# Designed miniproteins, single chains, continued (2): the designs that were tried, part 56

Each design is a single chain, and the fold is of that chain. pLDDT is the mean over its residues in the fold that is shown.

## One batch from the design tools (miniprotein)

Design m6040
Fold by ESMFold2-Fast:
Structure m6040 (fold): chain A 64 residues (1-64)
Amino acid sequence: SDEELRELVKRELERRGLPTDEETVEEVVETAKALIRAFRITEPSQYPGVVRLAVDIHEIDSLA
């Protein structure tokens, strides 16, 4: 669910010491949703990996 994905995103951002404001969380959630769709992820057990990748992309975009 979107709520489950949002919670995973908040926890990963906090773990890395990144901002956890609503706008940042929503941007990363949208990236994670795009990755889930692109890679055809159907198993919730894969969500933590997708969230880590989404946060990696967010950090790279922030440096560009």
Scores: mean pLDDT 81

Design m6041
Fold by ESMFold2-Fast:
Structure m6041 (fold): chain A 70 residues (1-70)
Amino acid sequence: SYRNLPQELIEEFEKRARALAEEVDANPDDAELVARAEEEARRILKELAKKYGLIEDLEKLEKEALEKLK
């Protein structure tokens, strides 16, 4: 689950996600930049999950979240 992610993975994701959030905050009118930042955050999360061998758990949680929104 997300709560069981390694501290190193969490720290790396937080650092990259903060940079993306700052770009969005600086350019809130740019819908394309906002959408691109959201996609990049998702890609970063998947890459880190793969690096730390947690990709299966994150994929299942993402799928369940999407199914609950139906």
Scores: mean pLDDT 67

Design m6042
Fold by ESMFold2-Fast:
Structure m6042 (fold): chain A 86 residues (1-86)
Amino acid sequence: RERLVELGERAEAALAAGDLEAAARELERIAELLREEGLDHLAEVYRAAAEALRTGDWAAAAERQRAAHARFLADPEERARWRALL
């Protein structure tokens, strides 16, 4: 949890500085940590956001994030893994 918070803070700092590539890189690190914990659907939400920061295609990213989040909410095992991290 603390590591995810730190990565989130770094992404926010990069966005505040206008460094979209640095922000995308930190979001990809969050996605990797979530994937390592078996949170594949939640990781996809962050991967989509990172791609949008690089490409500017927020419409495609929003669609991917909605689909990934819906899959996360429909997966009781992944939700249980997420709750264990809190």
Scores: mean pLDDT 80

Design m6043
Fold by ESMFold2-Fast:
Structure m6043 (fold): chain A 68 residues (1-68)
Amino acid sequence: SLIEKLREHLEKNEEKYEKLIEELKKKGLAELQAEVHRLLAEGYKLLGDNETAEKHEKLAEELLKTTE
């Protein structure tokens, strides 16, 4: 199942995505950091994990609000 593969991918690569977000934060690339959060939110939304998706959407919105 594509959904099962997506879940396994996100679980296996969670630490890698967190490290990417921290690296983008360190470099001051707030818009790219927000884009990573939006992509994660869409992935979790497709899995039906709305709680995790909303968390990432909120983080993306806060980052973009600060960059304005």
Scores: mean pLDDT 80

Design m6044
Fold by ESMFold2-Fast:
Structure m6044 (fold): chain A 55 residues (1-55)
Amino acid sequence: SAADEAALATLEANARTLSPEQARLWLEHAIREAEAAGRHDVAAGLRAILDRLLA
């Protein structure tokens, strides 16, 4: 959804202000929470952010 896309964009912007190690830990935690909530689409978006930042 547009709201989920906006939220993911905000999360990515915030992650870019962190160290790579802090960004990894934060995003991995967010991925686990999204998966636990059954929000697999959001989890996929978060994985894409993690891959982009730590490539």
Scores: mean pLDDT 83

Design m6045
Fold by ESMFold2-Fast:
Structure m6045 (fold): chain A 55 residues (1-55)
Amino acid sequence: SAAEEAARAAREAARAAGLSEETVEKTGQGHYLLAKEGGFSAEQAAALGRANAES
């Protein structure tokens, strides 16, 4: 699903940024919920996940 793809992309970006596994999982959960609730496309959700991890 779009939400699962967003969670995966967010987790991968967070790991690449050197964040802890706890933070990686929380980031994935947050973006999963945002994508589900906001009706975001997989591409939009993934972009938000990457932007959040890079910031």
Scores: mean pLDDT 70

Design m6046
Fold by ESMFold2-Fast:
Structure m6046 (fold): chain A 60 residues (1-60)
Amino acid sequence: SPLQVVIEATAELLRAAGDYTQQLINNPDLSEEEKKKLEEEMHEKQKKILDDTKKRLEKI
């Protein structure tokens, strides 16, 4: 179901954001550069989720 694919993608995107936030909480002494790197890692994960979602929707 296309709707189910979108729901699953939304949950995965929220998980990526949650993992980023948790890393900031667990590492309060992170430098500005390290925080930026974690944010970029989150964005890369989200891009992959969106790419995978597009491919799944195109197969339906």
Scores: mean pLDDT 85

Design m6047
Fold by ESMFold2-Fast:
Structure m6047 (fold): chain A 59 residues (1-59)
Amino acid sequence: PEEELERRLEEAAETAAKNMGFSDEQKEKILETIRRAVEERRTVGPDAAGGGYFEKAPA
């Protein structure tokens, strides 16, 4: 069901972009981020280790 998750995220991002009036550039950046996140999880599995090089800042 990983393929379904990827498709849902892309659809949700597109719908949100239309509702918020995002520019095409902003929409592409969001889709790219989703695609990358899904691909990382697909390769590493559900508990993706950040590779140790670059981690998101603690929030």
Scores: mean pLDDT 65

Design m6048
Fold by ESMFold2-Fast:
Structure m6048 (fold): chain A 82 residues (1-82)
Amino acid sequence: MDGIEEGARRIAEELRRRAEELRRLAEETGDERLLAKAEELEAFAERLLKLVEEKVPFSGRDILAEYEALLAEAEEVLRAVE
């Protein structure tokens, strides 16, 4: 249990770091897509932390799949605006 919770916290921290970078770029470029992706990453991080805090059972596999999908979407948006 604790190992999964630790993993979820690390994923949430990474998502928040990526969201911060996207928000900074959105402010510099004015690209609303970057802001939208930052908000999506922040929402997922908040959801993960809530699951950990409330000790709600969750699948590490499903969390990793959603995390990978969100990172891929963020990379695609960054590629489109660079």
Scores: mean pLDDT 73

Design m6049
Fold by ESMFold2-Fast:
Structure m6049 (fold): chain A 71 residues (1-71)
Amino acid sequence: GKEEALKALETALKEAEKAGDKETAELIRQAIKYLEQGDIEKAKELLEKALERARDNPAVASGLKDALEAL
């Protein structure tokens, strides 16, 4: 559910920040904001964009996939 998705996104955000991928990190931050507002559709859209950007970073990609599966 939402709480599991948020936990996975916190992990993915930390990994994106470690990698210096500020664009992916910003997409994840925006998705978290939409989830907190209850806009799951917009959050999923942003997470799918983040996942495509993070395709070369397995640690970030795994967290994003876990979040999408939990939603």
Scores: mean pLDDT 85

Design m6050
Fold by ESMFold2-Fast:
Structure m6050 (fold): chain A 59 residues (1-59)
Amino acid sequence: SPEELGRRIGKALAEAGFTPEQAEKVAERVATHLGLSEEDRQILVEAARKAAEEVLKEK
């Protein structure tokens, strides 16, 4: 699902030391390459940002 993919992207990037903003940018590019609808794109991007923020918060 877009949400699950977004969470995986955000978590992996944050664990590698990237910011939530960088995770959001990567997720936007992934959604574009996958040809997602605007709704699914928003879900994926938001999930990636939230997952990255949660990883950094628990550091």
Scores: mean pLDDT 81

Design m6051
Fold by ESMFold2-Fast:
Structure m6051 (fold): chain A 82 residues (1-82)
Amino acid sequence: NEAAIRAGIEALREAAREAEKRGDLESARYLREAADRAEELLAEGRYAEAAATIAAAIQHLVAAGHFDLAVAAQERIARLLA
């Protein structure tokens, strides 16, 4: 679902801004790179790989302790898959 992938990309860009505000520059960089990669994959019609890239970035948020940002991203995506 293209709309769900686009929502995921937007959620990663928002999470990157919040991570940066929290002083987590490494996570902010990772999330921006993941969002850019997912956008490139989406443009190529590689939907499964774009979704996997977004899922990996959400796992990074969990590992980095940004649980609130991970939940927000998952809820945004899940709402469009219902």
Scores: mean pLDDT 86

Design m6052
Fold by ESMFold2-Fast:
Structure m6052 (fold): chain A 56 residues (1-56)
Amino acid sequence: SAEVLKRLQDLQARKAELKVELERAIREGNSKKAAELTEELRRIDQEIRELAEELN
């Protein structure tokens, strides 16, 4: 499952980027952007859990 491991690495990298963007959106008071980024992070967290289950 090299493909699953690479996908997990890509998702973790994307999650780190989105967290930085979310912190910035919150500081700027951009509630719409913060909500969109929060939903993207939720989707990524769900995919990470599903992929982690495949490795077990």
Scores: mean pLDDT 86

Design m6053
Fold by ESMFold2-Fast:
Structure m6053 (fold): chain A 81 residues (1-81)
Amino acid sequence: SNALLEKLLEQADAAIEAKDFDTVRAIKRQIVELALKGEITEDQAKSALRAILQRMAEAFGAIVTDLDGAVDKLIEKLKKE
């Protein structure tokens, strides 16, 4: 539900502040998986992922560009299913 997504976003923000990009990556994967399972909408997933990527740009600018591409490809797959 929406409450779960809010908790994941809070957890991602804390992980970004800690520079724990592995945890951030896992959270982004969880968000995509929630959308694939229909627990959140595709638009909710996209909004959450964009918010996380914006925060990551502040902490890991060079890494964010590669991760953004991978995440966008997963969202494209969601639209096909």
Scores: mean pLDDT 73

Design m6054
Fold by ESMFold2-Fast:
Structure m6054 (fold): chain A 70 residues (1-70)
Amino acid sequence: PVSPAELVKLLEEFNLPRLSPAEVRERLKALEAELGLPVTGLLDLELLEALREKYPGLVGKELLKALLGL
């Protein structure tokens, strides 16, 4: 699983809006709840697979934007 702190580093690498680890965790929890998944606040395999099924073909920056609602 990818932690909120690791996702913050990816936001910086892709020049996306700055979020704190707490804000990333809240956004991950919201997405997990929306998709009917267990709320962990982490990017696990189940969340990644559900996101890829909903948004096929998104990779890198665009996948990260969809993951965090950017």
Scores: mean pLDDT 81

Design m6055
Fold by ESMFold2-Fast:
Structure m6055 (fold): chain A 84 residues (1-84)
Amino acid sequence: LKEKLEEAKKLVEEALKAAEEGNLEKAIRYLQEALKILKEVQSEAPAALRGVEDALKAAEEGNAEEAIKSARSTIEVLEKLIKE
């Protein structure tokens, strides 16, 4: 579990960086990979899964500001889960 949460966090952090650089195509790719991992652990991390889904939807709609906000919130959720 913890290893999968760490990998998902790393992918969301890369997506955040890409979105901040204005590269939503790249952000979408990282968010899709994070989503794949979090779906496998959905019962343990439902809030993180929802956060990635929200960030991905915003990025796909071209809303960089909302994608960045959702990605940051998701990273905080993942950090809390990893520490517990």
Scores: mean pLDDT 83

Design m6056
Fold by ESMFold2-Fast:
Structure m6056 (fold): chain A 72 residues (1-72)
Amino acid sequence: MEARRQIERAREAIRRREYTEATRLLEEAIRNGDEEARREALELDIEVGLEFIEEGVERSIEENKRRRELRR
């Protein structure tokens, strides 16, 4: 099953912290999957999105703090 393979590859990408690739694979699974595969892919996509946002927010906070301190 095509969508199932995409979900499996997405899980492997998540394990490698390749969030962009994982999101791409999950989007493919959502487009090509049945109801069950779409549900699983959506759940994983939300999880990846939250992890990516958390990582991005932490990076932005650190950069913003450094920029504020160094600019003055």
Scores: mean pLDDT 72

Design m6058
Fold by ESMFold2-Fast:
Structure m6058 (fold): chain A 86 residues (1-86)
Amino acid sequence: LAERLREIAEQLVEEVSKLPLSEEARKEIEELAERLAAAEDYATAAAVLKEIGDVLEKASETPEEKRKAAIIITAQSLLLIGAFIE
């Protein structure tokens, strides 16, 4: 599980790096991604992913940015569910 969560967190950071976010927002998401990688249960991991989604929504100013953020979070939530149903 720990290795899988690390992979999910790394992929999330890579996808977010493609968005036109400020360095401050990117740093906040990277810090939250480290917490996601360290999660020991689904409830903790899901709560951290929700916080990442909230940060992305706040940092996204245009409809295109909001759409891309929503797609990233949706994809990551599905990967997270897959990691915990094994």
Scores: mean pLDDT 79

Design m6059
Fold by ESMFold2-Fast:
Structure m6059 (fold): chain A 97 residues (1-97)
Amino acid sequence: SMEELEKRRKELVEKFKEIYDKLIQALEDGAPQDEIDRLVAEFSRVAGELARIYKEMGKEEEAQKILDLTREFARAVVNRDIERVKKIAEELLKIME
């Protein structure tokens, strides 16, 4: 149902925000690469689940933007470009709100 999809979407958006906060903290603290890789993998999985929900809701353009921005996000994290990571996350959240 649409109501169940919206409930799942909201739960995943909150999880997305939680993982994002942990990832920013890890980047700012200079955490080991294995911890950063783990957080990026979890972030990408949650974003992928959100994209699937957006497709099921008939929002295919938003789903594609989430996937594209998530790929850019992962690249920014590899480069440890914290300012770009924050900017991409803001664009993702605008789609999700």
Scores: mean pLDDT 88

Design m6060
Fold by ESMFold2-Fast:
Structure m6060 (fold): chain A 95 residues (1-95)
Amino acid sequence: MSAAEKEAEIARLTARLRALLDEALRLAREALRRAETLEQILRAIALILRAIGLEIDLDLLQRSDLSLDERLARLRALLAEAEALLREARELLRE
């Protein structure tokens, strides 16, 4: 891949990651509002904190002087974590 292709992919993955984190945070906050037990409240709070942590990790990555290949690898790892977080938020909201 050219440098321009890698930069375009980074922009695409960054936009997708932000969209996934926004949705996960929205669902986690909804789960917190609908929580009826202390267990559900604590699980919802944990999901909210994890989403905030991933947003911080993304901000730090964007400020880094890492190579394009390293940034792509880290973005893909963050995307996998965000997808897992979204699944957990949906699961909690189904309870």
Scores: mean pLDDT 88

Design m6061
Fold by ESMFold2-Fast:
Order: C-alpha cells, then structure tokens, then sequence
Structure m6061 (fold): chain A 75 residues (1-75)
C-alpha cells in the first residue's frame, strides 16, 4: 500500500524547505517533493501508511509554523 499526501502551505520558500525536511524524517515516509511557487509551498509526501502520511503532514506544518490544506490519497 502507498499513500500520497499533498500539503499546500501559504509560506515562504525557507519555511517550505523546513517543512519538507521535517516530513522526510517521519518513519514510513519514502519520498518528499517540495514545489515552491512564490508564497505557496506544495509538498508531495509518499508514505507506506496513512498513519505515517498524517504524522508527516503534521510535522511539516509544525516546522513551517502554519497550517496547510491536506489531501491524502491511498494508491
């Protein structure tokens, strides 16, 4: 089972990089892609479980200091 989470943050590029690093440290996370678009940061988190995906999204939000829009999809 593979879980893809898209997290959209209204944050600076620096905050986005910190969010991506925090998400990548969560056990069960396979890949984190960070897309920087001005004041919007989109993280694509690939995890082995929904629990790992949720923990990664929370870690990313905490590291960025902002709450984002979270979309979790099981594939």
Amino acid sequence: MKVITTLTLKASPEQGKKAGEAASKVPGVEKVTVDLEGDTVTLTITAKSKEAAEKAAKAAEKAAGVKGDVKIQEV
Scores: mean pLDDT 81

Design m6062
Fold by ESMFold2-Fast:
Structure m6062 (fold): chain A 101 residues (1-101)
Amino acid sequence: GPPPPRLEARVELDADGNPVIDFRLSDGATGPRASPEAREILEAMARAFTEAQPLFDAGDYAGAFRRMGEVFAEHLQRLGRPEDAEAVRKAFDEAAKAYER
């Protein structure tokens, strides 16, 4: 079968200077592959976003990004993807730092 999808995460600044996290999924290919593993990763990200939504609504952007990173990384570790979990924690922590200053 095809190799399992890989997750790459990095922090960029948008045109307004706000941090944006760019995710690339599946062996350098653009877009997610239609596979169970890709769906599990996307579901983990959606859950992390949902868990952080109250912090975004409260205007705690730094806390929201840290919470997203923690929840997403925990789910990735449970999926057997510790390297992806570490990359996600680093990306979300970097985004959070931009909002704390």
Scores: mean pLDDT 70

Design m6063
Fold by ESMFold2-Fast:
Structure m6063 (fold): chain A 60 residues (1-60)
Amino acid sequence: MTPEEAARAGAEAAAREPDPRLARAIASYGSKQAGNEEAKRRALEAPDREAAAREALEAG
């Protein structure tokens, strides 16, 4: 899986998750798989699901 594919998959999964805490965890995992530790941290600290998904997408 490429970093861009990992970022996109994480962002899409986070955007579909109705639980914002779980959405942040999914987004952070996608960011980590993309190799971006700062995006992972920002996803965990995101105020909502949409912001977390955006951070994961930016990780790729």
Scores: mean pLDDT 78

Design m6064
Fold by ESMFold2-Fast:
Structure m6064 (fold): chain A 80 residues (1-80)
Amino acid sequence: MKLSESLSEEIKEALKKLLEKGKDGKIDLSDAKKLIRKFFSNHPELVELIIKELEEKEVDGKVDIEYLSELLAIAEDILS
């Protein structure tokens, strides 16, 4: 599974832990939402946007970690 190389090390480590808990490169939407709120809590509009995008891609309560990593990389780039 490919994670974005532009992500901060802290977010990459959090995603790797979620990947170990998940299967087939998919993680629980609830865990993804917790991660987003943790790292972007000071930017509520951005949090809502990312969560909405993930909810549109959710299948059986799960989202692709690769897609999540791309959204997080874009979010960090916007906030840089």
Scores: mean pLDDT 77

Design m6065
Fold by ESMFold2-Fast:
Structure m6065 (fold): chain A 85 residues (1-85)
Amino acid sequence: SLLEKARELYEEAKEYYKKGLEALKEGNEDEATEYYLKALGLAIEAGLLAKKAGDEELAEEAFKLAKEAASIALPRIIDKGIEKS
């Protein structure tokens, strides 16, 4: 079902977001950025599937996670691009 897939993707997105936080706390910024980008993609997919399945609450939570992941990952990608190479 679409709802089942949305929930599975959302749980996976949360796990990658958590791994990103853990990597960031250990000073592994590149690893953290990769995890946040993974969380972003999964959260967007979960939100779109949840919306299609009619679960507006799950869609809102998934898109909120996507915004949080993007707010961390996107500036870091930009900063690295400015910093060198």
Scores: mean pLDDT 86

Design m6066
Fold by ESMFold2-Fast:
Structure m6066 (fold): chain A 90 residues (1-90)
Amino acid sequence: SSELEEAIRYARLLRSDDLATREEAARKLTELLSSPDPEVRYLAAVALRELAEVDPALAQHAIPALKKLLSDPDSRVRSAAASALKALGV
């Protein structure tokens, strides 16, 4: 799906040396946590977990969306969200 392609692209852009690009990627991945596709939610949560380990300040805005995913019907999504929140100290 186009959202899967976006999740993969923005996850890659989190490695950019340009702060504005990383901020945009973090914002887009946070939006993708609300995707109807569980694969998109999973990839976005994993990418934000990796971001939280490197730059927790950029991942902070995802905390409310990640907390919602703790009740997700998909167990992979719940696990990824829990790992991301742990990396953020939540």
Scores: mean pLDDT 89

Design m6067
Fold by ESMFold2-Fast:
Structure m6067 (fold): chain A 69 residues (1-69)
Amino acid sequence: SKALEAYNRAIELDPNFAQAYNNRGGVYLNLGRLDEAIEDYNRALELDPNFAEAAKELQRAIDLQAKLA
């Protein structure tokens, strides 16, 4: 999707851009790509441990993955 391409470019330009990882994780979540969503939310939290939105969405993605396992 164009959104994934845009966030991929943002991350290439600034690999420490926590918001870009969080936003890309949200796109992966909407696509049902739960492993990639969880990975991106974890990266956002590694870069910004106080990123409340990323922590919330990470838990949501994990809960969804558990229901599908």
Scores: mean pLDDT 88

Design m6068
Fold by ESMFold2-Fast:
Structure m6068 (fold): chain A 96 residues (1-96)
Amino acid sequence: REENRKKIQEESKEALEKAQNMSLEEIRELFEKQGVKLSDEQLKAIQELMRKLPEFKSIEELFEATEELVEKYGLPERVAAQLATALALQKIATEI
């Protein structure tokens, strides 16, 4: 069971590292598959958020950062909520 936990942590860290290194085109493709088209400015803001994911000390700080994407860049609230949820789950998975 401890061996399974270590494997989950290692794969979670790899997934987090991949998320941090995603290109603008990869982020665009993920949202376009869901029928969401984002501007280059919105995509850059999302990419920056993903790169800063390990720097957030709490899930609350992550949610505040995604709310700022809505306010400053006009990101749809549903997209921001989906992004915050996905990133929060990925951060939690890295910590187990």
Scores: mean pLDDT 74

Design m6069
Fold by ESMFold2-Fast:
Structure m6069 (fold): chain A 68 residues (1-68)
Amino acid sequence: MKEELEKRIERLQKEAEKIKNPDYRSLINDTIEEARKALEEGNLKEAERYIQMAEGLLDVAKRIEEKE
């Protein structure tokens, strides 16, 4: 569980670096940091929630950048 969540965070960080809009990139990175904090606290459910939120934000950012 925890190892899988950590790998998802690593993938999200790499994908966030590709986001050109600094505001969207910052928001995604802040959400990733909340996921890391939850993992440090042993709160796996909260960590997964933040990971899913970051994944959603990343998807939205990519779609916005394609349309702008």
Scores: mean pLDDT 81

Design m6070
Fold by ESMFold2-Fast:
Parts: sequence; structure tokens; C-alpha cells
Structure m6070 (fold): chain A 70 residues (1-70)
Amino acid sequence: ASAEEVRALGEEVIDSIVKRLKELGYPDEKIEEFRKRLQEELDRAVAEGLTPDQFLSRLREEAVKLVEEL
């Protein structure tokens, strides 16, 4: 996939996660912190030329880590 496709997929996934966290009643400050971390990971994935599957695997690792911090 192109870098543009990975970025578009990543932004859509991040927006979906943020929306879900808002629906679950997480504090806005924690949601914004989480969004920033996911955006940084997306920027890194695009820069590293990761595939969509590799990017999704990376997001799962970050999500597990963040759940442990919540």
C-alpha cells in the first residue's frame, strides 16, 4: 500500500478509537493524550514504510500498553 493509503487508514482508525473512548466516558485529557500517541505512531509507521498489517499490529501493542496505564 502507498504511504497515503496507510495514513488514511491510520487516521480513520484513530478517529474510531477516539470516538469509542468518548462514548465510554473517558476524560477528555486522557483521550487527547491517547490521540497524540497514536498520531505519533502513525507518523512513525508511514516514515518506516510499514504495511497496513504491520501498522495494525503496532496499534494493538500501543493500545495494550495504554490500557495498562488507564
Scores: mean pLDDT 76

Design m6071
Fold by ESMFold2-Fast:
Structure m6071 (fold): chain A 99 residues (1-99)
Amino acid sequence: GKILAEAGAARQQGDLEKAIALYEEAAKADPDDAEVWIELGETYVLAGDLEAAVEAYEKARKIEGEDNPYIYERLARGYEAAGDYEKAEEYRKKALELA
């Protein structure tokens, strides 16, 4: 939607505070949209808030469940960026098993 496009633009421009606020509003409007939680997690990684990033990624995983390879690939990349290489490899393997 429009708010997600604006959040993405803010993130691309390096305005991480604005991007986080917009993604939080998007998550509030649709809390079951796993994609919003993943984008919020990725933005927290860029902002250096690794604890908030992990919390957002785990929320996204819980929403999507166990059968979506696309979500696991994105989660693997996010955990790798956050420095959790063991969890990144676990989710990458899960994505391959579901493909």
Scores: mean pLDDT 81

Design m6072
Fold by ESMFold2-Fast:
Structure m6072 (fold): chain A 70 residues (1-70)
Amino acid sequence: MPSLVEQFEEIGDKFVEAIMNEDYEKALELLEKGKKLAEEIKKSEDPELKEYGEVKLENLEKAIEGVKKK
């Protein structure tokens, strides 16, 4: 079973591919999935994983706002 971090990285790769194909609807769906994973990683008792999840969640919030603003 892939780790939450590995799942997040896989979603990141798919997001880049969706942007390259100008599939912004799929890109937004992938950002929402990434946000859910980042929130789960942020709940980790491991301080390094918690920080990783917090940073990724902030980045995803900015990306989602950018896409929604057109």
Scores: mean pLDDT 78

Design m6073
Fold by ESMFold2-Fast:
Structure m6073 (fold): chain A 67 residues (1-67)
Amino acid sequence: MLAEEAIKAALSGDGKKAAELAARAVEAGGGNRATAESALRGAESGDKLGASRAAGAAAEDAREAAE
């Protein structure tokens, strides 16, 4: 679902898409909101590498929270 799509986007280097999907996964199932917000801010400021990394971490947290 959203967390898996966010992880996949982060691995493919699409930091903006990864950040948006990770934020949606956290909103839907829980997880680390601060990390998801950091990913979105990184994407907005043009830090694509930082955004992808933070989005991947937020998506993993959201995936674990869904358990």
Scores: mean pLDDT 72

Design m6075
Fold by ESMFold2-Fast:
Structure m6075 (fold): chain A 62 residues (1-62)
Amino acid sequence: VLTSEEVMESLRVIAEKYREAKERLGEEVANEIAEELWKLLQQGASAEELRERGDELIRKAE
């Protein structure tokens, strides 16, 4: 189970990736990425896993 500190770090990563995606790819794609990362967080993904997946999704979206 993730600690409160780990959950807070994971939420920070999601917010960071959302902002990056919104700036580069637009709000619609950023929302899709954020929703996928949120889904992974609910499944117990760590901040590092969310960062890696966020980077992958941004690169794949162009």
Scores: mean pLDDT 81

Design m6076
Fold by ESMFold2-Fast:
Structure m6076 (fold): chain A 77 residues (1-77)
Amino acid sequence: SPVDELVARFRALAAATKEALRAARTDEEVLAIVGAFYREAAEIRAELDRLGAPQEVLDEVGALVAEVQALADAVRA
């Protein structure tokens, strides 16, 4: 389904973002990576909203966003 494809895309985006964050060497790199993630995440989330994605999907997406944010905060500490 379109929802399943968007969830798969979001999982791949989160995984790639976490790998990029672990490789980042400067605060500027972390901010650029996080900025790119939030721009693409917003596009996927807007499409999920238009499709009426179920709460389970929205919860999974929210958990992935939280994981990316926690890693970004940790690498900047």
Scores: mean pLDDT 88

Design m6077
Fold by ESMFold2-Fast:
Structure m6077 (fold): chain A 66 residues (1-66)
Amino acid sequence: AEELLKKGKELLEQGKYDEAISYFKRAIDEDPENAEAYRLLGQAYIKKGKVEEANKWYKKAIDILK
């Protein structure tokens, strides 16, 4: 999971949002309780202008942290 999140963050910084989303989704598949991966997915969707989709992933991150 850590390596996937690291690669996703690098892609996010490069503006490669779809590739970053792919890596964050793979991190979630490996560890479904990783709140950081859901938060980063939300961040990537915000960067794409998809606010409704971003809110979905942020809500999942919050639900894990309660």
Scores: mean pLDDT 81

